# Designed miniproteins, single chains: the designs that were tried, part 28

Each design is a single chain, and the fold is of that chain. pLDDT is the mean over its residues in the fold that is shown.

## One batch from the design tools (miniprotein)

Design m1015
Fold by ESMFold2-Fast:
Structure m1015 (fold): chain A 55 residues (1-55)
Amino acid sequence: SEMRKLVLEESEVTMKYLLLWLKDKIEGKPLSKEAEELLEKANEIGKEEKELLEK
């Protein structure tokens, strides 16, 4: 199922984002560019999921 693939990918991307966000917070570092890019990717996958549900 296409939806199952998108949900899994969004979950993996979101988890990677949260881990990098947490690491940056613990170390007192600003949010990394990699974390920002992961957040953008998660939002893009969410849009694809919404479009698929509205078909």
Scores: mean pLDDT 81

Design m1016
Fold by ESMFold2-Fast:
Structure m1016 (fold): chain A 89 residues (1-89)
Amino acid sequence: SSPLSPEEQARAREELERSRAVVEEAERSTPEEIQRLVERLIEEGRAFELAALLAWLARNGRLDELSPELRERALELLEREARRRLAAA
């Protein structure tokens, strides 16, 4: 049996919609706006949206628009969230 209840499916859709919105914002953003967007996602602990944004930036050759310090902070949040989810699995 699938672990996905209707409630879990609804949450997954919301996470996907938020990730799409962030990527769409990034597509229209300058390098400075991308840095602010990443900083905001880190501040808000939005690891799913941050992961989607970093993947999109990497695929589009825009990951270097982030400062080394900001990239480190982003990866720290993603590693923290990944450990939390792996421990819960």
Scores: mean pLDDT 81

Design m1017
Fold by ESMFold2-Fast:
Structure m1017 (fold): chain A 63 residues (1-63)
Amino acid sequence: SSEKKQQLLQLIGEILRLIGEILDLEEKLKTAEGEEAEELKKRIEELEKEREKLLKEMDELEK
């Protein structure tokens, strides 16, 4: 249905946004040290958990 398609597109957009943010933080992590590196790792972990949640929501919606 049109509504299901719009919901899927919204979820895909959110997932792509999160992937972009993770990649940006991973790039910053390559040159980060000490406390900054620990903060970046924690933020990446949080975003990865959110991405996994949205991927599950997308999978359920496609069923």
Scores: mean pLDDT 85

Design m1018
Fold by ESMFold2-Fast:
Structure m1018 (fold): chain A 62 residues (1-62)
Amino acid sequence: GFEEGKKALEAGDYDAALKAYKKELERDPNNMEVAQEVAKALPQMTNDQKREAMEALRKAMS
């Protein structure tokens, strides 16, 4: 969930954070809180993680 994603992000576990946020965006594509957290974390992610995050955001915003 969103809270799990935030905890993972605070721990520097971007893979776990992305997994939790992606799951939330699949449940509620209009969840702007999750979308903002993912967008904020983008600069800290690897290129593969960024691609997954951007794809999830694009699906949520389409």
Scores: mean pLDDT 75

Design m1019
Fold by ESMFold2-Fast:
Structure m1019 (fold): chain A 66 residues (1-66)
Amino acid sequence: GLEEAKEYIKKAIELAKKGDVEGAINALKKAILLSEGSFEKEANEAIEALKKGDVDKAIKILEELL
């Protein structure tokens, strides 16, 4: 559900701050599935930022969702 999806967004932020980009992306993919698309656009924008190495941008996007 939505609250469980937000838990995975929080986990993704924590993993991204630690430099675990792969873990952060995996957590965000889980959040998208659990939210039934509610955070899909923003979560995908954060995933693309992480893939490009723009960790600060990804964290900012994710914090704005919480």
Scores: mean pLDDT 84

Design m1020
Fold by ESMFold2-Fast:
Structure m1020 (fold): chain A 55 residues (1-55)
Amino acid sequence: MSEDELKTKMTQEIKKKIDEWQKANPNASKEELQKQALKISKEMQKKLDEELKKQ
């Protein structure tokens, strides 16, 4: 797998996780959504770094 493929896959996963969380929390504030999005992004970046090390 190329690095570009992993990055694309992780970006797509981040978007899916954010959408899923938003769907589960439809009454969440914009501030809460942004905080959660940042948390998900950090978590996925960590996973991306681990996958890149495995290559």
Scores: mean pLDDT 77

Design m1021
Fold by ESMFold2-Fast:
Structure m1021 (fold): chain A 61 residues (1-61)
Amino acid sequence: SSLEEELKKLLEEIRELQDEGVRAVIEGDDARAAEIKARIDELMERAKELSKELGKPLPEL
């Protein structure tokens, strides 16, 4: 379903952003780290919504 595809895409983007966020912290780029965290939080909320609609638990991220 399109919702399953959207959830899969969101989870992939979240994982990529988590890796970028770790790099930003290591590099001391506080502004970039904060931006990435805000984006992850936004995508996580959407992923939780889709997970609830699909009746599937979120994987460990």
Scores: mean pLDDT 83

Design m1022
Fold by ESMFold2-Fast:
Structure m1022 (fold): chain A 56 residues (1-56)
Amino acid sequence: MEWTEEQVELMARQPKEVVIESLVAAGVPEDTARAIAEAIQAGDREKAIELYNEAR
């Protein structure tokens, strides 16, 4: 299922480590999970969604 803005907002409230662990547990590669977490911290929600959907 594609990531939505609501899911990114929920993840933005979590520590970076928790976001990375959750994404890896969902089947996202570690390098991509890190990039998504960094995009979320930078406030780039569109980039985070793009990276997630591309990784699946």
Scores: mean pLDDT 76

Design m1023
Fold by ESMFold2-Fast:
Structure m1023 (fold): chain A 87 residues (1-87)
Amino acid sequence: DLRERLAELEAGLSDPDPAVRLAAVRGLGELALEAIRRGDEELLARAVAALERAMLEDPFPEVRRAAFEELVRVGVEELKRAVEKVT
């Protein structure tokens, strides 16, 4: 259940332990890639929104950087698939 996994990861972003928040950020990136593979636009939008919030609002620079890295990875995968679709 990907929606249940999204809810767990979103909750993880509010954890007092930065290691748990970092794991949640990495999990959201993987979930966003799975959403792209499935064509699940709602799941992708929600995972991206959670990553954007972590990138802008997390108190730890390492967690913010990880969220930025995951957003770049997701954006590259979306662009790659858009290019492949025109072949």
Scores: mean pLDDT 86

Design m1024
Fold by ESMFold2-Fast:
Structure m1024 (fold): chain A 55 residues (1-55)
Amino acid sequence: MDAEADLSDIDPARVQIRSVADGVVTLAGSDRAALERAAARLLEAGAREVRLVMT
């Protein structure tokens, strides 16, 4: 999964990775800006889809 390289740069306190399957990444957190930034980086790294879940 090409997106996995960018996951090491994601702050787990702000952005939680819920699942990674077939290029689809599900992220959860309470900081929308951090989630959107992480999503943009994952898409640039080759993720097919990023799903955001606000907690």
Scores: mean pLDDT 71

Design m1025
Fold by ESMFold2-Fast:
Structure m1025 (fold): chain A 55 residues (1-55)
Amino acid sequence: MRPPTPVEQAMEDAARRLGDEEALAHVEKARASTDEDERRTHLEQASLSLGRKQG
């Protein structure tokens, strides 16, 4: 386990604010991942989910 990055923390806060359970789950998976490619994929999916909620 590693501490959350500022980007991960910001995305988690936004997901909680918007009630976006999909984005929250992806941020949690990114934080649990030790592989950079896997982490990037989850953060990208979280970002897309948040964008759909606001756009």
Scores: mean pLDDT 78

Design m1026
Fold by ESMFold2-Fast:
Structure m1026 (fold): chain A 68 residues (1-68)
Amino acid sequence: MKLKELEERAVELLREMIAAGEVDEEKLEEVARLMVEANPEMSLEEAREGALNAIAAAKKAAANPELL
């Protein structure tokens, strides 16, 4: 799979979790794997944390538009 396809799939899963208003552990793990596949220098733990931070940031932005 091309890098762009990996990123698009990861974004799709992140959007689903954000829309649901909750973190799905299976989807989160899939996002982490896709991120590592797109960037092999990243660990699974770093990718998982990055995904969680992205979800948290999106929720915070929705609650406070001034943030982003």
Scores: mean pLDDT 75

Design m1027
Fold by ESMFold2-Fast:
Structure m1027 (fold): chain A 57 residues (1-57)
Amino acid sequence: SNSKKKELAVLKFVKTSLSVEIDLFKKLNMPQSKIDEAEKKLKEVEEKIKKLEKEVK
């Protein structure tokens, strides 16, 4: 459906944003807990993308 394609696009944007945030956190020597939280969220987003890509084909 159109809503699933839109959700997929949003999730891909969030994935890119989280990857940039993780890189920035590492460069700024942010606490490991913040890096771990962002990496956990990135993994969750990637799994959602994988599931939705199977549904929108």
Scores: mean pLDDT 84

Design m1028
Fold by ESMFold2-Fast:
Formats: structure tokens, C-alpha cells, sequence
Structure m1028 (fold): chain A 60 residues (1-60)
């Protein structure tokens, strides 16, 4: 899956598992950091982070 899709699915899965917003935020932050460390372009990493943050902001 593309990085954006994977990040959004991660958020949905953690939310469905009853994780708190803070726990979801931490998991996404770690995921984004890992993508950057693996050599994804900054523009792509930033886009993934922005989409993930928007989805987290939509959580209760």
C-alpha cells in the first residue's frame, strides 16, 4: 500500500482497537519518522504526515 493509505489504515485500526488519541498520535509520529528514515522524499513524508494529522484531528 502507498504510505498515505498505510498511515490512514493504521489510525483506523488503532481507533477500532480502542487506543487513545494520544496513543494513535504517537504511533503515527513513529510511522512518519520511519518513512523518512527509509529514504522517502520529504514532500511525500510531509504529505503523509499532513493527511494523518488531519485524520487524527477528526477523532473525537
Amino acid sequence: MEAEERALKLIDELKAAGKTREEIYQAVADFVRELRAQGLPDEEVRRVAAKAMEKIDELE
Scores: mean pLDDT 79

Design m1029
Fold by ESMFold2-Fast:
Structure m1029 (fold): chain A 68 residues (1-68)
Amino acid sequence: ATFTVTVNKDGTWTITSSVGYTITTLDGSEVKGSGTVTVKDPNVAEPIVLEDGTKVYLHDLGDNLTVV
């Protein structure tokens, strides 16, 4: 699976994923998405879990993490 994150200057995240994913926020809420989605103020708890069971940590994204 491919998973990329762009952290926008307004604090929103643009996430592009080839598979479905679930983001758990620090308050315990869940955000589910697929393809390209923009999320406001995600306050993400790691790891992000993809539908194929892949665990994604932000520090492991390298070139797939862009901060504007």
Scores: mean pLDDT 74

Design m1030
Fold by ESMFold2-Fast:
Parts: sequence; structure tokens; C-alpha cells
Structure m1030 (fold): chain A 80 residues (1-80)
Amino acid sequence: DEKEREEIVRRLETLLLVAKLYGAPEEVLKKIEEAIEKVKTSDVEEARKILEEVEKLVREEIAKRDEEIIKFLKELRAKE
């Protein structure tokens, strides 16, 4: 289904945006971009699997960056 594949592509593009906003490293961003490209030529079953893998990757990066943001906020408080 072309519509379902398009929806998966849109979700991956949203995940890429979230990863960029959270400051994910270039290697992670490139993996997400490669996943988007693969989904465009994959069947729907493969596309769903790729989406799940990217979702896990982005969740891991968010967790890492949340920790870094907390450290940054603590450092800002140390300026007092």
C-alpha cells in the first residue's frame, strides 16, 4: 500500500527532525536518512521493521541527550 509507505516515510522524517532537535550525532542522523531512502524502495513489511528500528534508535538518543541537558542545566546553576 503506497499510502501506508508514505505514512511510514512521514513518521521517519518526523523522527529525523526530533533527532536533530535533540542534537543527535551525525552518524545517527545519517542512519535515519538511509532508513528513509530504504523505505522508499521497500515493501510495507520491511518498511514497518525499519520504522521500529529507527524509533528505538531515536528513543536511545533522546535518553542520552536528556542526561546531557540535565548536566548543562546543573552547570548553568554553578555560575551562581
Scores: mean pLDDT 78

Design m1031
Fold by ESMFold2-Fast:
Structure m1031 (fold): chain A 65 residues (1-65)
Amino acid sequence: MIEAEIAEGLILMAASALGIEAEVEFRGDTIIVTVRGASEEDIRRFKELAEKIGKNMGFKVEIRE
């Protein structure tokens, strides 16, 4: 559905705004985001934002390093 494309775009835009390198994969109702080269605080901040984006669009979010 179009919600998956919007969720991916918003998550990638959030990562870019925080200076985080991120890759996005979809597995069913779960968005898997792999992050690299970020501080623990930036990852924590990004995780909260990504989880909120996913929840609003009916997806679970999993963050990997």
Scores: mean pLDDT 79

Design m1032
Fold by ESMFold2-Fast:
Structure m1032 (fold): chain A 80 residues (1-80)
Amino acid sequence: SGKELAEEAVKKPAELYEEALKLVKEGKSLEEAEKLAKEGEKLLEELETVYKVPKETLEEVKKRMEELKKEIEKIKKEKE
């Protein structure tokens, strides 16, 4: 069903989160990490608003992505 396909699609924002998190933890490109986090956030919004994926399915990844974005902002401010 379309709902099952949308649930499968939520794996992609989780993968984007893990890739961005790895870049931050390894001290690699912060710009690339921020780009991946933004792409994941946009995808999560589309999954909720367009594909009507249950909020419960999205909540965990959304919270992790928001925390990662805040960490990226802190690191950026330390370099300014």
Scores: mean pLDDT 76

Design m1033
Fold by ESMFold2-Fast:
Structure m1033 (fold): chain A 98 residues (1-98)
Amino acid sequence: AASVSVSGGGTVAAGGSVTINFTATGDFPADVVYLVEARNAETGEVVGGAVAEQGATSATVEGLGGAGTYLATVRAYDARTGELVAESAPVAVTVVAA
């Protein structure tokens, strides 16, 4: 089975960027794209994200403006079909007021 594990996150200042690291294991299609979504932990609203290409091991989410706790999740899609192949557990990102 295909799986994605995530690390990174941590504490960043408002308006800053956070790097999310990920590792893909198992059976992936030849053409894969990774979508990183940062969601407000309380509301579930997607407030930021990044796209990474096949072979990437990290993506940077920029512009997290509000203080609070966010959850970053990495989803792997077959770039040819748009099928969701794997989804990571969330990693916490804490944004502190500048």
Scores: mean pLDDT 80

Design m1034
Fold by ESMFold2-Fast:
Structure m1034 (fold): chain A 55 residues (1-55)
Amino acid sequence: MMVRSRGGEVEVGGVTVRVPAGGVYDEELLRELIMKETGASRAEAEAALRELLEA
């Protein structure tokens, strides 16, 4: 599912994730990449995406 970024930074699993505003991302793919890179749970990655992506 493609969603727009609000822009900003969020910390997930001790790693700072930064996304530029106005970018369009596949939410599921971005979630999977966050989990892979940070070791965070699905719930933690989803919470981070809610901070960075438009609803």
Scores: mean pLDDT 73

Design m1035
Fold by ESMFold2-Fast:
Structure m1035 (fold): chain A 118 residues (1-118)
Amino acid sequence: KSDEELEEEIKELEKEIAENPSAELYTLLGALYYKLGKYDKAIEYYEKALALDPKNGAAYNNLGDTYYKLGKYEEAIEYYEKAAKLGYAEAYENLAKVYEKLGKYEKAKEYRELYEKL
């Protein structure tokens, strides 16, 4: 999608949030800012989602993705581990990906096996 289409989606979602805020809507808004490459804004809205719902595994996973894009692999691991602990299955695959980036291939295999067993 073009940046213009993403910006239109953001405006519509911000209007919805102004009337009825929720953790799900903040998580979606964060994801749109992530797609635009606005990682600071993405983090801000994922943190707002977690303020409303501290058990939002999707928001933790998306924070992990954002820190991974920023090259902050230790922070990415921390957030993916929180998402996995909350039952967010895709976080196990994301943990494997980060551990491969760090050259920790045995840890990466362990997390892939956990994902496949879900």
Scores: mean pLDDT 88

Design m1036
Fold by ESMFold2-Fast:
Structure m1036 (fold): chain A 73 residues (1-73)
Amino acid sequence: SAAAALEALLKEIRERVIRATAEALRRIGDLLQELIERGAPEEERERRLSELNKELVEELKAAEEEEQKLLAA
C-alpha cells in the first residue's frame, strides 16, 4: 500500500538521522579528548566543535526537507 511505502521511507530517513547524530556525538567526544590531551586553546576548541556542529545541522536540515517533501506529496 502507499501508506506502507511512505512509512518505510520515513523510517529510513529517521534511522539516518539517528545514525548521523550518534556518529556526530562520537566524533565530538573523540575531538574533545584529543583537544584536551594536547592542551588546545579555548578558541581552537570552540572553532573545531562549531565546525562539527554546523556539519550535523546541515545534514539534519537536509533530512527534514526530505521528510517534509514526502509528507507534502
Scores: mean pLDDT 84

Design m1037
Fold by ESMFold2-Fast:
Structure m1037 (fold): chain A 60 residues (1-60)
Amino acid sequence: SEEEIERVRELGKELGASDEAIQRAIDYVRQRRAQGLPPLTDAELRAIVKAFIAEEERRR
């Protein structure tokens, strides 16, 4: 949903994520929605954003 996508953007800004990490998190949420999976909780969205931040950091 748009609410989940906006929440990912806000969490990304809060956590200091790069635009690339935020976009990857958004793409993941959109992919889940396309598959008919249930909406994620705030804690789950935060964990996903953190995972993509960690992936970006490993590449730097």
Scores: mean pLDDT 82

Design m1038
Fold by ESMFold2-Fast:
Structure m1038 (fold): chain A 102 residues (1-102)
Amino acid sequence: MELLEELERVVEEAEASTDPDEQFGLITRGVALALKILVEMAKKGYLPDDVRERLIRVLERLAEIAKKLGQDHLASFLQRLIDALREGKFPDSAILKDILER
Protein backbone atom coordinates (compact mmCIF):
# COMPACT_ATOMS: atom_id res chain seq x y z
CA MET A 1 0.00 0.00 0.00
CA GLU A 2 1.64 3.24 -1.21
CA LEU A 3 -0.06 5.39 1.49
CA LEU A 4 1.32 3.15 4.26
CA GLU A 5 4.82 3.27 2.72
CA GLU A 6 4.57 7.09 2.49
CA LEU A 7 3.40 7.21 6.14
CA GLU A 8 6.38 5.07 7.25
CA ARG A 9 8.77 7.39 5.32
CA VAL A 10 7.23 10.52 6.90
CA VAL A 11 7.70 9.04 10.41
CA GLU A 12 11.34 8.14 9.60
CA GLU A 13 11.92 11.76 8.44
CA ALA A 14 10.27 13.12 11.62
CA GLU A 15 12.50 10.92 13.84
CA ALA A 16 15.62 12.06 11.89
CA SER A 17 14.74 15.78 12.13
CA THR A 18 16.37 18.04 14.75
CA ASP A 19 13.95 20.96 14.12
CA PRO A 20 10.82 20.88 16.37
CA ASP A 21 8.76 22.87 13.82
CA GLU A 22 9.72 20.44 11.03
CA GLN A 23 8.99 17.46 13.33
CA PHE A 24 5.52 18.89 14.14
CA GLY A 25 4.76 19.42 10.43
CA LEU A 26 5.87 15.87 9.62
CA ILE A 27 3.84 14.24 12.42
CA THR A 28 0.78 16.29 11.35
CA ARG A 29 1.27 14.93 7.81
CA GLY A 30 1.71 11.42 9.28
CA VAL A 31 -1.56 11.68 11.24
CA ALA A 32 -3.41 12.83 8.09
CA LEU A 33 -2.00 9.86 6.12
CA ALA A 34 -2.91 7.40 8.90
CA LEU A 35 -6.49 8.73 9.02
CA LYS A 36 -6.75 8.50 5.20
CA ILE A 37 -5.63 4.84 5.36
CA LEU A 38 -8.18 4.10 8.13
CA VAL A 39 -11.00 5.80 6.16
CA GLU A 40 -10.17 3.79 3.00
CA MET A 41 -10.04 0.53 5.01
CA ALA A 42 -13.34 1.40 6.76
CA LYS A 43 -14.99 1.92 3.34
CA LYS A 44 -13.82 -1.60 2.36
CA GLY A 45 -14.96 -3.07 5.72
CA TYR A 46 -11.64 -4.89 6.07
CA LEU A 47 -8.27 -4.19 7.72
CA PRO A 48 -5.53 -6.81 6.98
CA ASP A 49 -3.54 -7.91 10.05
CA ASP A 50 -0.19 -6.85 8.51
CA VAL A 51 -1.56 -3.36 7.74
CA ARG A 52 -3.00 -3.11 11.28
CA GLU A 53 0.35 -4.11 12.84
CA ARG A 54 2.27 -1.62 10.66
CA LEU A 55 -0.25 1.16 11.49
CA ILE A 56 0.05 0.44 15.25
CA ARG A 57 3.87 0.65 15.05
CA VAL A 58 3.74 3.93 13.08
CA LEU A 59 1.10 5.45 15.41
CA GLU A 60 3.25 4.51 18.44
CA ARG A 61 6.24 6.29 16.85
CA LEU A 62 4.08 9.36 16.06
CA ALA A 63 2.77 9.40 19.67
CA GLU A 64 6.34 9.34 21.06
CA ILE A 65 7.37 12.29 18.86
CA ALA A 66 4.18 14.17 19.88
CA LYS A 67 5.00 13.60 23.59
CA LYS A 68 8.60 14.77 23.04
CA LEU A 69 7.24 17.97 21.41
CA GLY A 70 4.80 18.57 24.32
CA GLN A 71 1.77 17.86 22.08
CA ASP A 72 -0.07 15.95 24.84
CA HIS A 73 -3.54 16.18 23.25
CA LEU A 74 -2.25 14.77 19.94
CA ALA A 75 -0.37 12.01 21.80
CA SER A 76 -3.59 11.09 23.69
CA PHE A 77 -5.57 11.03 20.43
CA LEU A 78 -2.96 8.74 18.83
CA GLN A 79 -2.99 6.44 21.89
CA ARG A 80 -6.80 6.09 21.58
CA LEU A 81 -6.38 5.05 17.91
CA ILE A 82 -3.68 2.52 18.91
CA ASP A 83 -5.93 1.07 21.65
CA ALA A 84 -8.89 0.76 19.24
CA LEU A 85 -6.72 -1.03 16.64
CA ARG A 86 -5.25 -3.40 19.27
CA GLU A 87 -8.76 -4.26 20.56
CA GLY A 88 -9.88 -5.17 17.01
CA LYS A 89 -12.69 -2.59 17.08
CA PHE A 90 -11.86 -1.47 13.53
CA PRO A 91 -13.69 -0.54 11.34
CA ASP A 92 -16.55 -0.02 13.85
CA SER A 93 -14.48 1.91 16.40
CA ALA A 94 -16.33 4.84 18.01
CA ILE A 95 -13.17 6.94 17.53
CA LEU A 96 -13.14 6.21 13.77
CA LYS A 97 -16.86 7.03 13.51
CA ASP A 98 -16.23 10.40 15.24
CA ILE A 99 -13.41 11.14 12.74
CA LEU A 100 -15.51 10.12 9.70
CA GLU A 101 -18.32 12.53 10.76
CA ARG A 102 -15.93 15.56 10.81
Scores: mean pLDDT 78

Design m1039
Fold by ESMFold2-Fast:
Structure m1039 (fold): chain A 60 residues (1-60)
Amino acid sequence: GRNPRTVTLTLEEISEMAGGKKLTVEEVRELLEEAKAAGRVTDYEIDEKKGTVTFTLVEP
């Protein structure tokens, strides 16, 4: 991988990725913090008003 890639997903799409469970904003934030600690994500932003999450993925 070269550079980090910015991705925008809806809260609904993230919930589908988590096995179809409806996640709260707090649960999504916890998942992103864990991903950041694991070096998979460098930064993220949750837009509660739009129901979207923008994050920067680190490619392997």
Scores: mean pLDDT 75

Design m1040
Fold by ESMFold2-Fast:
Structure m1040 (fold): chain A 78 residues (1-78)
Amino acid sequence: MLEKRAEELAERAGELAKEALKTGDKKLAEEAKRLGLEAARLAAEAIAERLGEEAAEEYRRRAEEVVRGMTEKVLEAI
């Protein structure tokens, strides 16, 4: 159930990012990034099982870029 685990991690990452913005805690922003990257990895594994490795790699590349960009914006805001 990689999809459910990925969704749970992504949701947790979002909550940590929100708390980081509220508190100015860079440690929470870094933890949010870590969970977001793990969620992207698990989601890519689920995609590989259904759509193949090429689709999974393209998804992972785009998802990781989004996670890194969001982390940079959070860190710039705090």
Scores: mean pLDDT 82

Design m1041
Fold by ESMFold2-Fast:
Structure m1041 (fold): chain A 76 residues (1-76)
Amino acid sequence: MEVVEVETSYENAYTTILAALREARDEGKNLRITLYDPERGKPPVQVNVEMSKSETDEEIEEIADKALTELFEKGR
């Protein structure tokens, strides 16, 4: 199954992840998120999210928050 891939910086990360999760849900694809901080010289970090077409908007917001937390923890 094809994966939706999204790249984001710390700025606008939540909005970017939320939009990508909605796209992945609508396409019935999994999501791979890559977080970059080139100005800080940190290596990129990735999180993989399994998506279902049946995810509600509320569930997507919960998934976004969890993914953002994991990315920020790995990026520190």
Scores: mean pLDDT 76

Design m1042
Fold by ESMFold2-Fast:
Structure m1042 (fold): chain A 82 residues (1-82)
Amino acid sequence: AAAEQKKEAEDAMDNDISTVEAARARGAALDPEVGAKLAAFLREIQNLRDKGLAGSVDTAKMLRDESEAIARAAEALLEAAE
């Protein structure tokens, strides 16, 4: 059902936010500049989540894909800093 698909997209975005939050905390412990860059990614992904909540199922699905890309970029930045 459409409601189930929207919830799945929202849950996936919440998981991506958790990934970026973990990366930010670890990055800040390694280098304050890396932490600041990851904090910017966290703000961006949180904004996408808010738009997903307010939008249609199709909007939530599109934003879920974008949030996944941000989470992957955050992990790559953290890995490069280690």
Scores: mean pLDDT 81

Design m1044
Fold by ESMFold2-Fast:
Structure m1044 (fold): chain A 101 residues (1-101)
Amino acid sequence: SLEEELERRAKEAEGKDVELNVPPEHQDLFGRAAEAAQAMIDAGAPRGLALVFLESVAKLIEQGRLDEARRLVDKAMEAAKNGDLEQIREIAVEALRLAES
């Protein structure tokens, strides 16, 4: 169901602008998350999937779950660098799962 929810949200996010509120003290981490999302798109991931990932990471930052957010950003950047679309999808599912919990 999380995989289905990710695909649903990713389709809805296609062609939409996303506004995210991130505390000023965590702008550097959020900037890295945005860079990872762009790297995912550059690797061939759907834009909507990358936006759901970014939104999920922003939610973790808002919740003070900074170590989880950093791990997801680092994993996403590495998967994007390797062009591993399956790993990118799994990381997006994990980000959504953590943000929903």
Scores: mean pLDDT 83

Design m1045
Fold by ESMFold2-Fast:
Structure m1045 (fold): chain A 68 residues (1-68)
Amino acid sequence: DALREFAEELARKAGLPVPSEEELEEARRVLERSLAKAPEALERGRAAGGEGLEKAEELIALIRRMLA
């Protein structure tokens, strides 16, 4: 599970406790809700001059990979 592996690596590097399965499930729900809003957020960013769109698209692609 890409999300679990990422969370465990981040916790290890930050010196924090490894997230529980319940915490990972809640994180997955938050990420899914964020992805549902992504098309509207990207369109707003494009209308505002597109600054930061490249980084936002990379982040969205990363989140999609973690949820797959």
Scores: mean pLDDT 73

Design m1046
Fold by ESMFold2-Fast:
Formats: C-alpha cells, sequence, structure tokens
Structure m1046 (fold): chain A 77 residues (1-77)
C-alpha cells in the first residue's frame, strides 16, 4: 500500500496540524507569548504566517489534515 503524499499536500496537512495545535493551545489557556512564538516558528519552518492565511487556504489545510487523519484511522481500524 502506497501512502505517497506529494510535497504540496504534505505542506498543507502540516499547516492544518499547526492550526489545530495553535487553537488547542488557545483553548488550554497557553500564554499569548508562547502562542506567538509557535506562530513565528511555523512561519520560519513552513514559510507561511497562520494569521495571513485566507479563509480558503485555512479551509483547504484543515480539510487536507482531516482527510489524512481519516485515512490513518481507517488503516488502524
Amino acid sequence: MQLVVDPETRKKYQIGAALVALEKMKKEGAPKEKIEEIKKQVKEELGIDPDELSEEEKKEALETLREFEEMVREALA
């Protein structure tokens, strides 16, 4: 079974994962300074600013992540 993800799709699910992680940190009451540090790290590593992403880009990244999580869930079931 080949789980080959092209570089662009891989980047999209990584962006989605980062968005989910940042939202979780906010919900758990992480300090704003810590959240901003993680955002800066994401910008440096992935070349994107989470706050500068369009609604469409955020939706695409989150959908890519959810599709990936669903595939993993099905493979582990």
Scores: mean pLDDT 74

Design m1047
Fold by ESMFold2-Fast:
Structure m1047 (fold): chain A 58 residues (1-58)
Amino acid sequence: ADLEEGLRITREVGERNVEAAKKLGNKKAQDFYEDLYRRAVEGAEALLEAERSGKPLP
């Protein structure tokens, strides 16, 4: 539940920050938020997959 909610919030905040950077024309900020958002989502998805697979979390 918490991981799913965190993933949802991360997607929303990440998309909002990327769009703000695009509107400002700040390519460095856009690239930074796109990479940060992608890594955060991948990490959360990996944790959710580990839970579904019954593997112990680190």
Scores: mean pLDDT 75

Design m1048
Fold by ESMFold2-Fast:
Structure m1048 (fold): chain A 62 residues (1-62)
Amino acid sequence: DPALAAAAARLEAHMQGLGDAYLSHYPDAKVELEQLGPTRFRLTIKDAEREIVLEADARDLL
């Protein structure tokens, strides 16, 4: 599905942007973006005190 593939690409770019924005304020944090499936991604942000996990699926955007 071209629309779903485009949505997945936009979601990945958006989540990369969120990780980059966090690192601009907290440079010692560890950021990992994982592809869990064709349309599903996980962003993990870990610093000295906490771990933040965000999961999103491009199917929820259509």
Scores: mean pLDDT 84

Design m1049
Fold by ESMFold2-Fast:
Structure m1049 (fold): chain A 60 residues (1-60)
Amino acid sequence: SERERLLEEMRRLVEEAERLKEELLKAKKENAPQEELEKLEKELEETIRRAQELADEVAA
């Protein structure tokens, strides 16, 4: 069903966000360049937004 597909996609995005969060924390600990940190933060923010958009679509 369409709802099942959306839930699976949302689950994958949540897992991806968790990985990006861990990668960002590691980069911060290693004093990575600000450009790298900004790139990771942007990717994390975009992934969270997409997950939220799908969650809203499922809830509607």
Scores: mean pLDDT 83

Design m1050
Fold by ESMFold2-Fast:
Structure m1050 (fold): chain A 64 residues (1-64)
Amino acid sequence: ASPDVIAAAAVRLLMERGKSLPEALKAVNDALEKNPNPTVEEMAEAVGIDPEELRRRVEELVKA
């Protein structure tokens, strides 16, 4: 999956976990500044999400 899709999935999942949009965007942006081409596992670890949950959300976005 592209970094853009992984980032979008992470933002949405963080918002579902109770983060506001600005808070979710900041967390994902901070992760991308440290690693601009993250894997699903790397992004999940960086923002504190379960990697299997993030992978499922990424797969859902790719199908849309």
Scores: mean pLDDT 82

Design m1051
Fold by ESMFold2-Fast:
Structure m1051 (fold): chain A 70 residues (1-70)
Amino acid sequence: MAVERRLAELQRRAEALQSTDPEEAARLLEEGLRLGNPQARVTGVEVEVDANGRAVVTVHAEAPFPAPPA
């Protein structure tokens, strides 16, 4: 079970839910962010609905300076 595949699934599901359940989409994006960047800290999540009724999810997180690959 690869964390990368889990991230892709969470992202895909979040995109599918953006228009129908934006708050659930936001939760899935938070989970994906934490899995891909376990040291990243989510400082805020904003969900907006555009004129088309489409949810736009913005995730704010602490991003440290770049680190070299392991």
Scores: mean pLDDT 66

Design m1052
Fold by ESMFold2-Fast:
Structure m1052 (fold): chain A 80 residues (1-80)
Amino acid sequence: MRPVGSTTDNAKLAESVRRNIEAAYAAAGRTLSENEREILDIAVEAMKTSDDDKAGEILLLMMEAIREGVSPEEFRERIK
């Protein structure tokens, strides 16, 4: 294992997550809700500026928040 705490790698991961979620919704003939889109945007922005451990945590918290239907404000508190 060679962990590299790279903001650039986390930015690529974050953009990949955004594209994959939007593509999955489009393939299902669905649109992201306002809350789901805001949570996704918050997660993507936070992941871009985080180290590898924090970026992974944010990804899991984002998926949980969307699944639970929490508010964007609640998600913001969870990732602090």
Scores: mean pLDDT 75

Design m1053
Fold by ESMFold2-Fast:
Structure m1053 (fold): chain A 75 residues (1-75)
Amino acid sequence: SSMREQLKQWVRDRFAALTGGRATLTDEAVELLVEKVGFDRARLDGALTALAFYVREHGLTVVTPEHVERVVVPA
């Protein structure tokens, strides 16, 4: 749906802001993140913040579904 695509774009844009553009999410990682967290932007922001910290700590430039599974806990 249009709302889902807008949310996925917001997730990408927010992650770019949190990482200063130094890391990106794969399309599969964005899909999994939305599936795990749902459509709550505050909860998504918390998950994206945790992922941003994780990529900085580990020197990663790309977040894959495996990283989402390790870092992001369902509610």
Scores: mean pLDDT 85

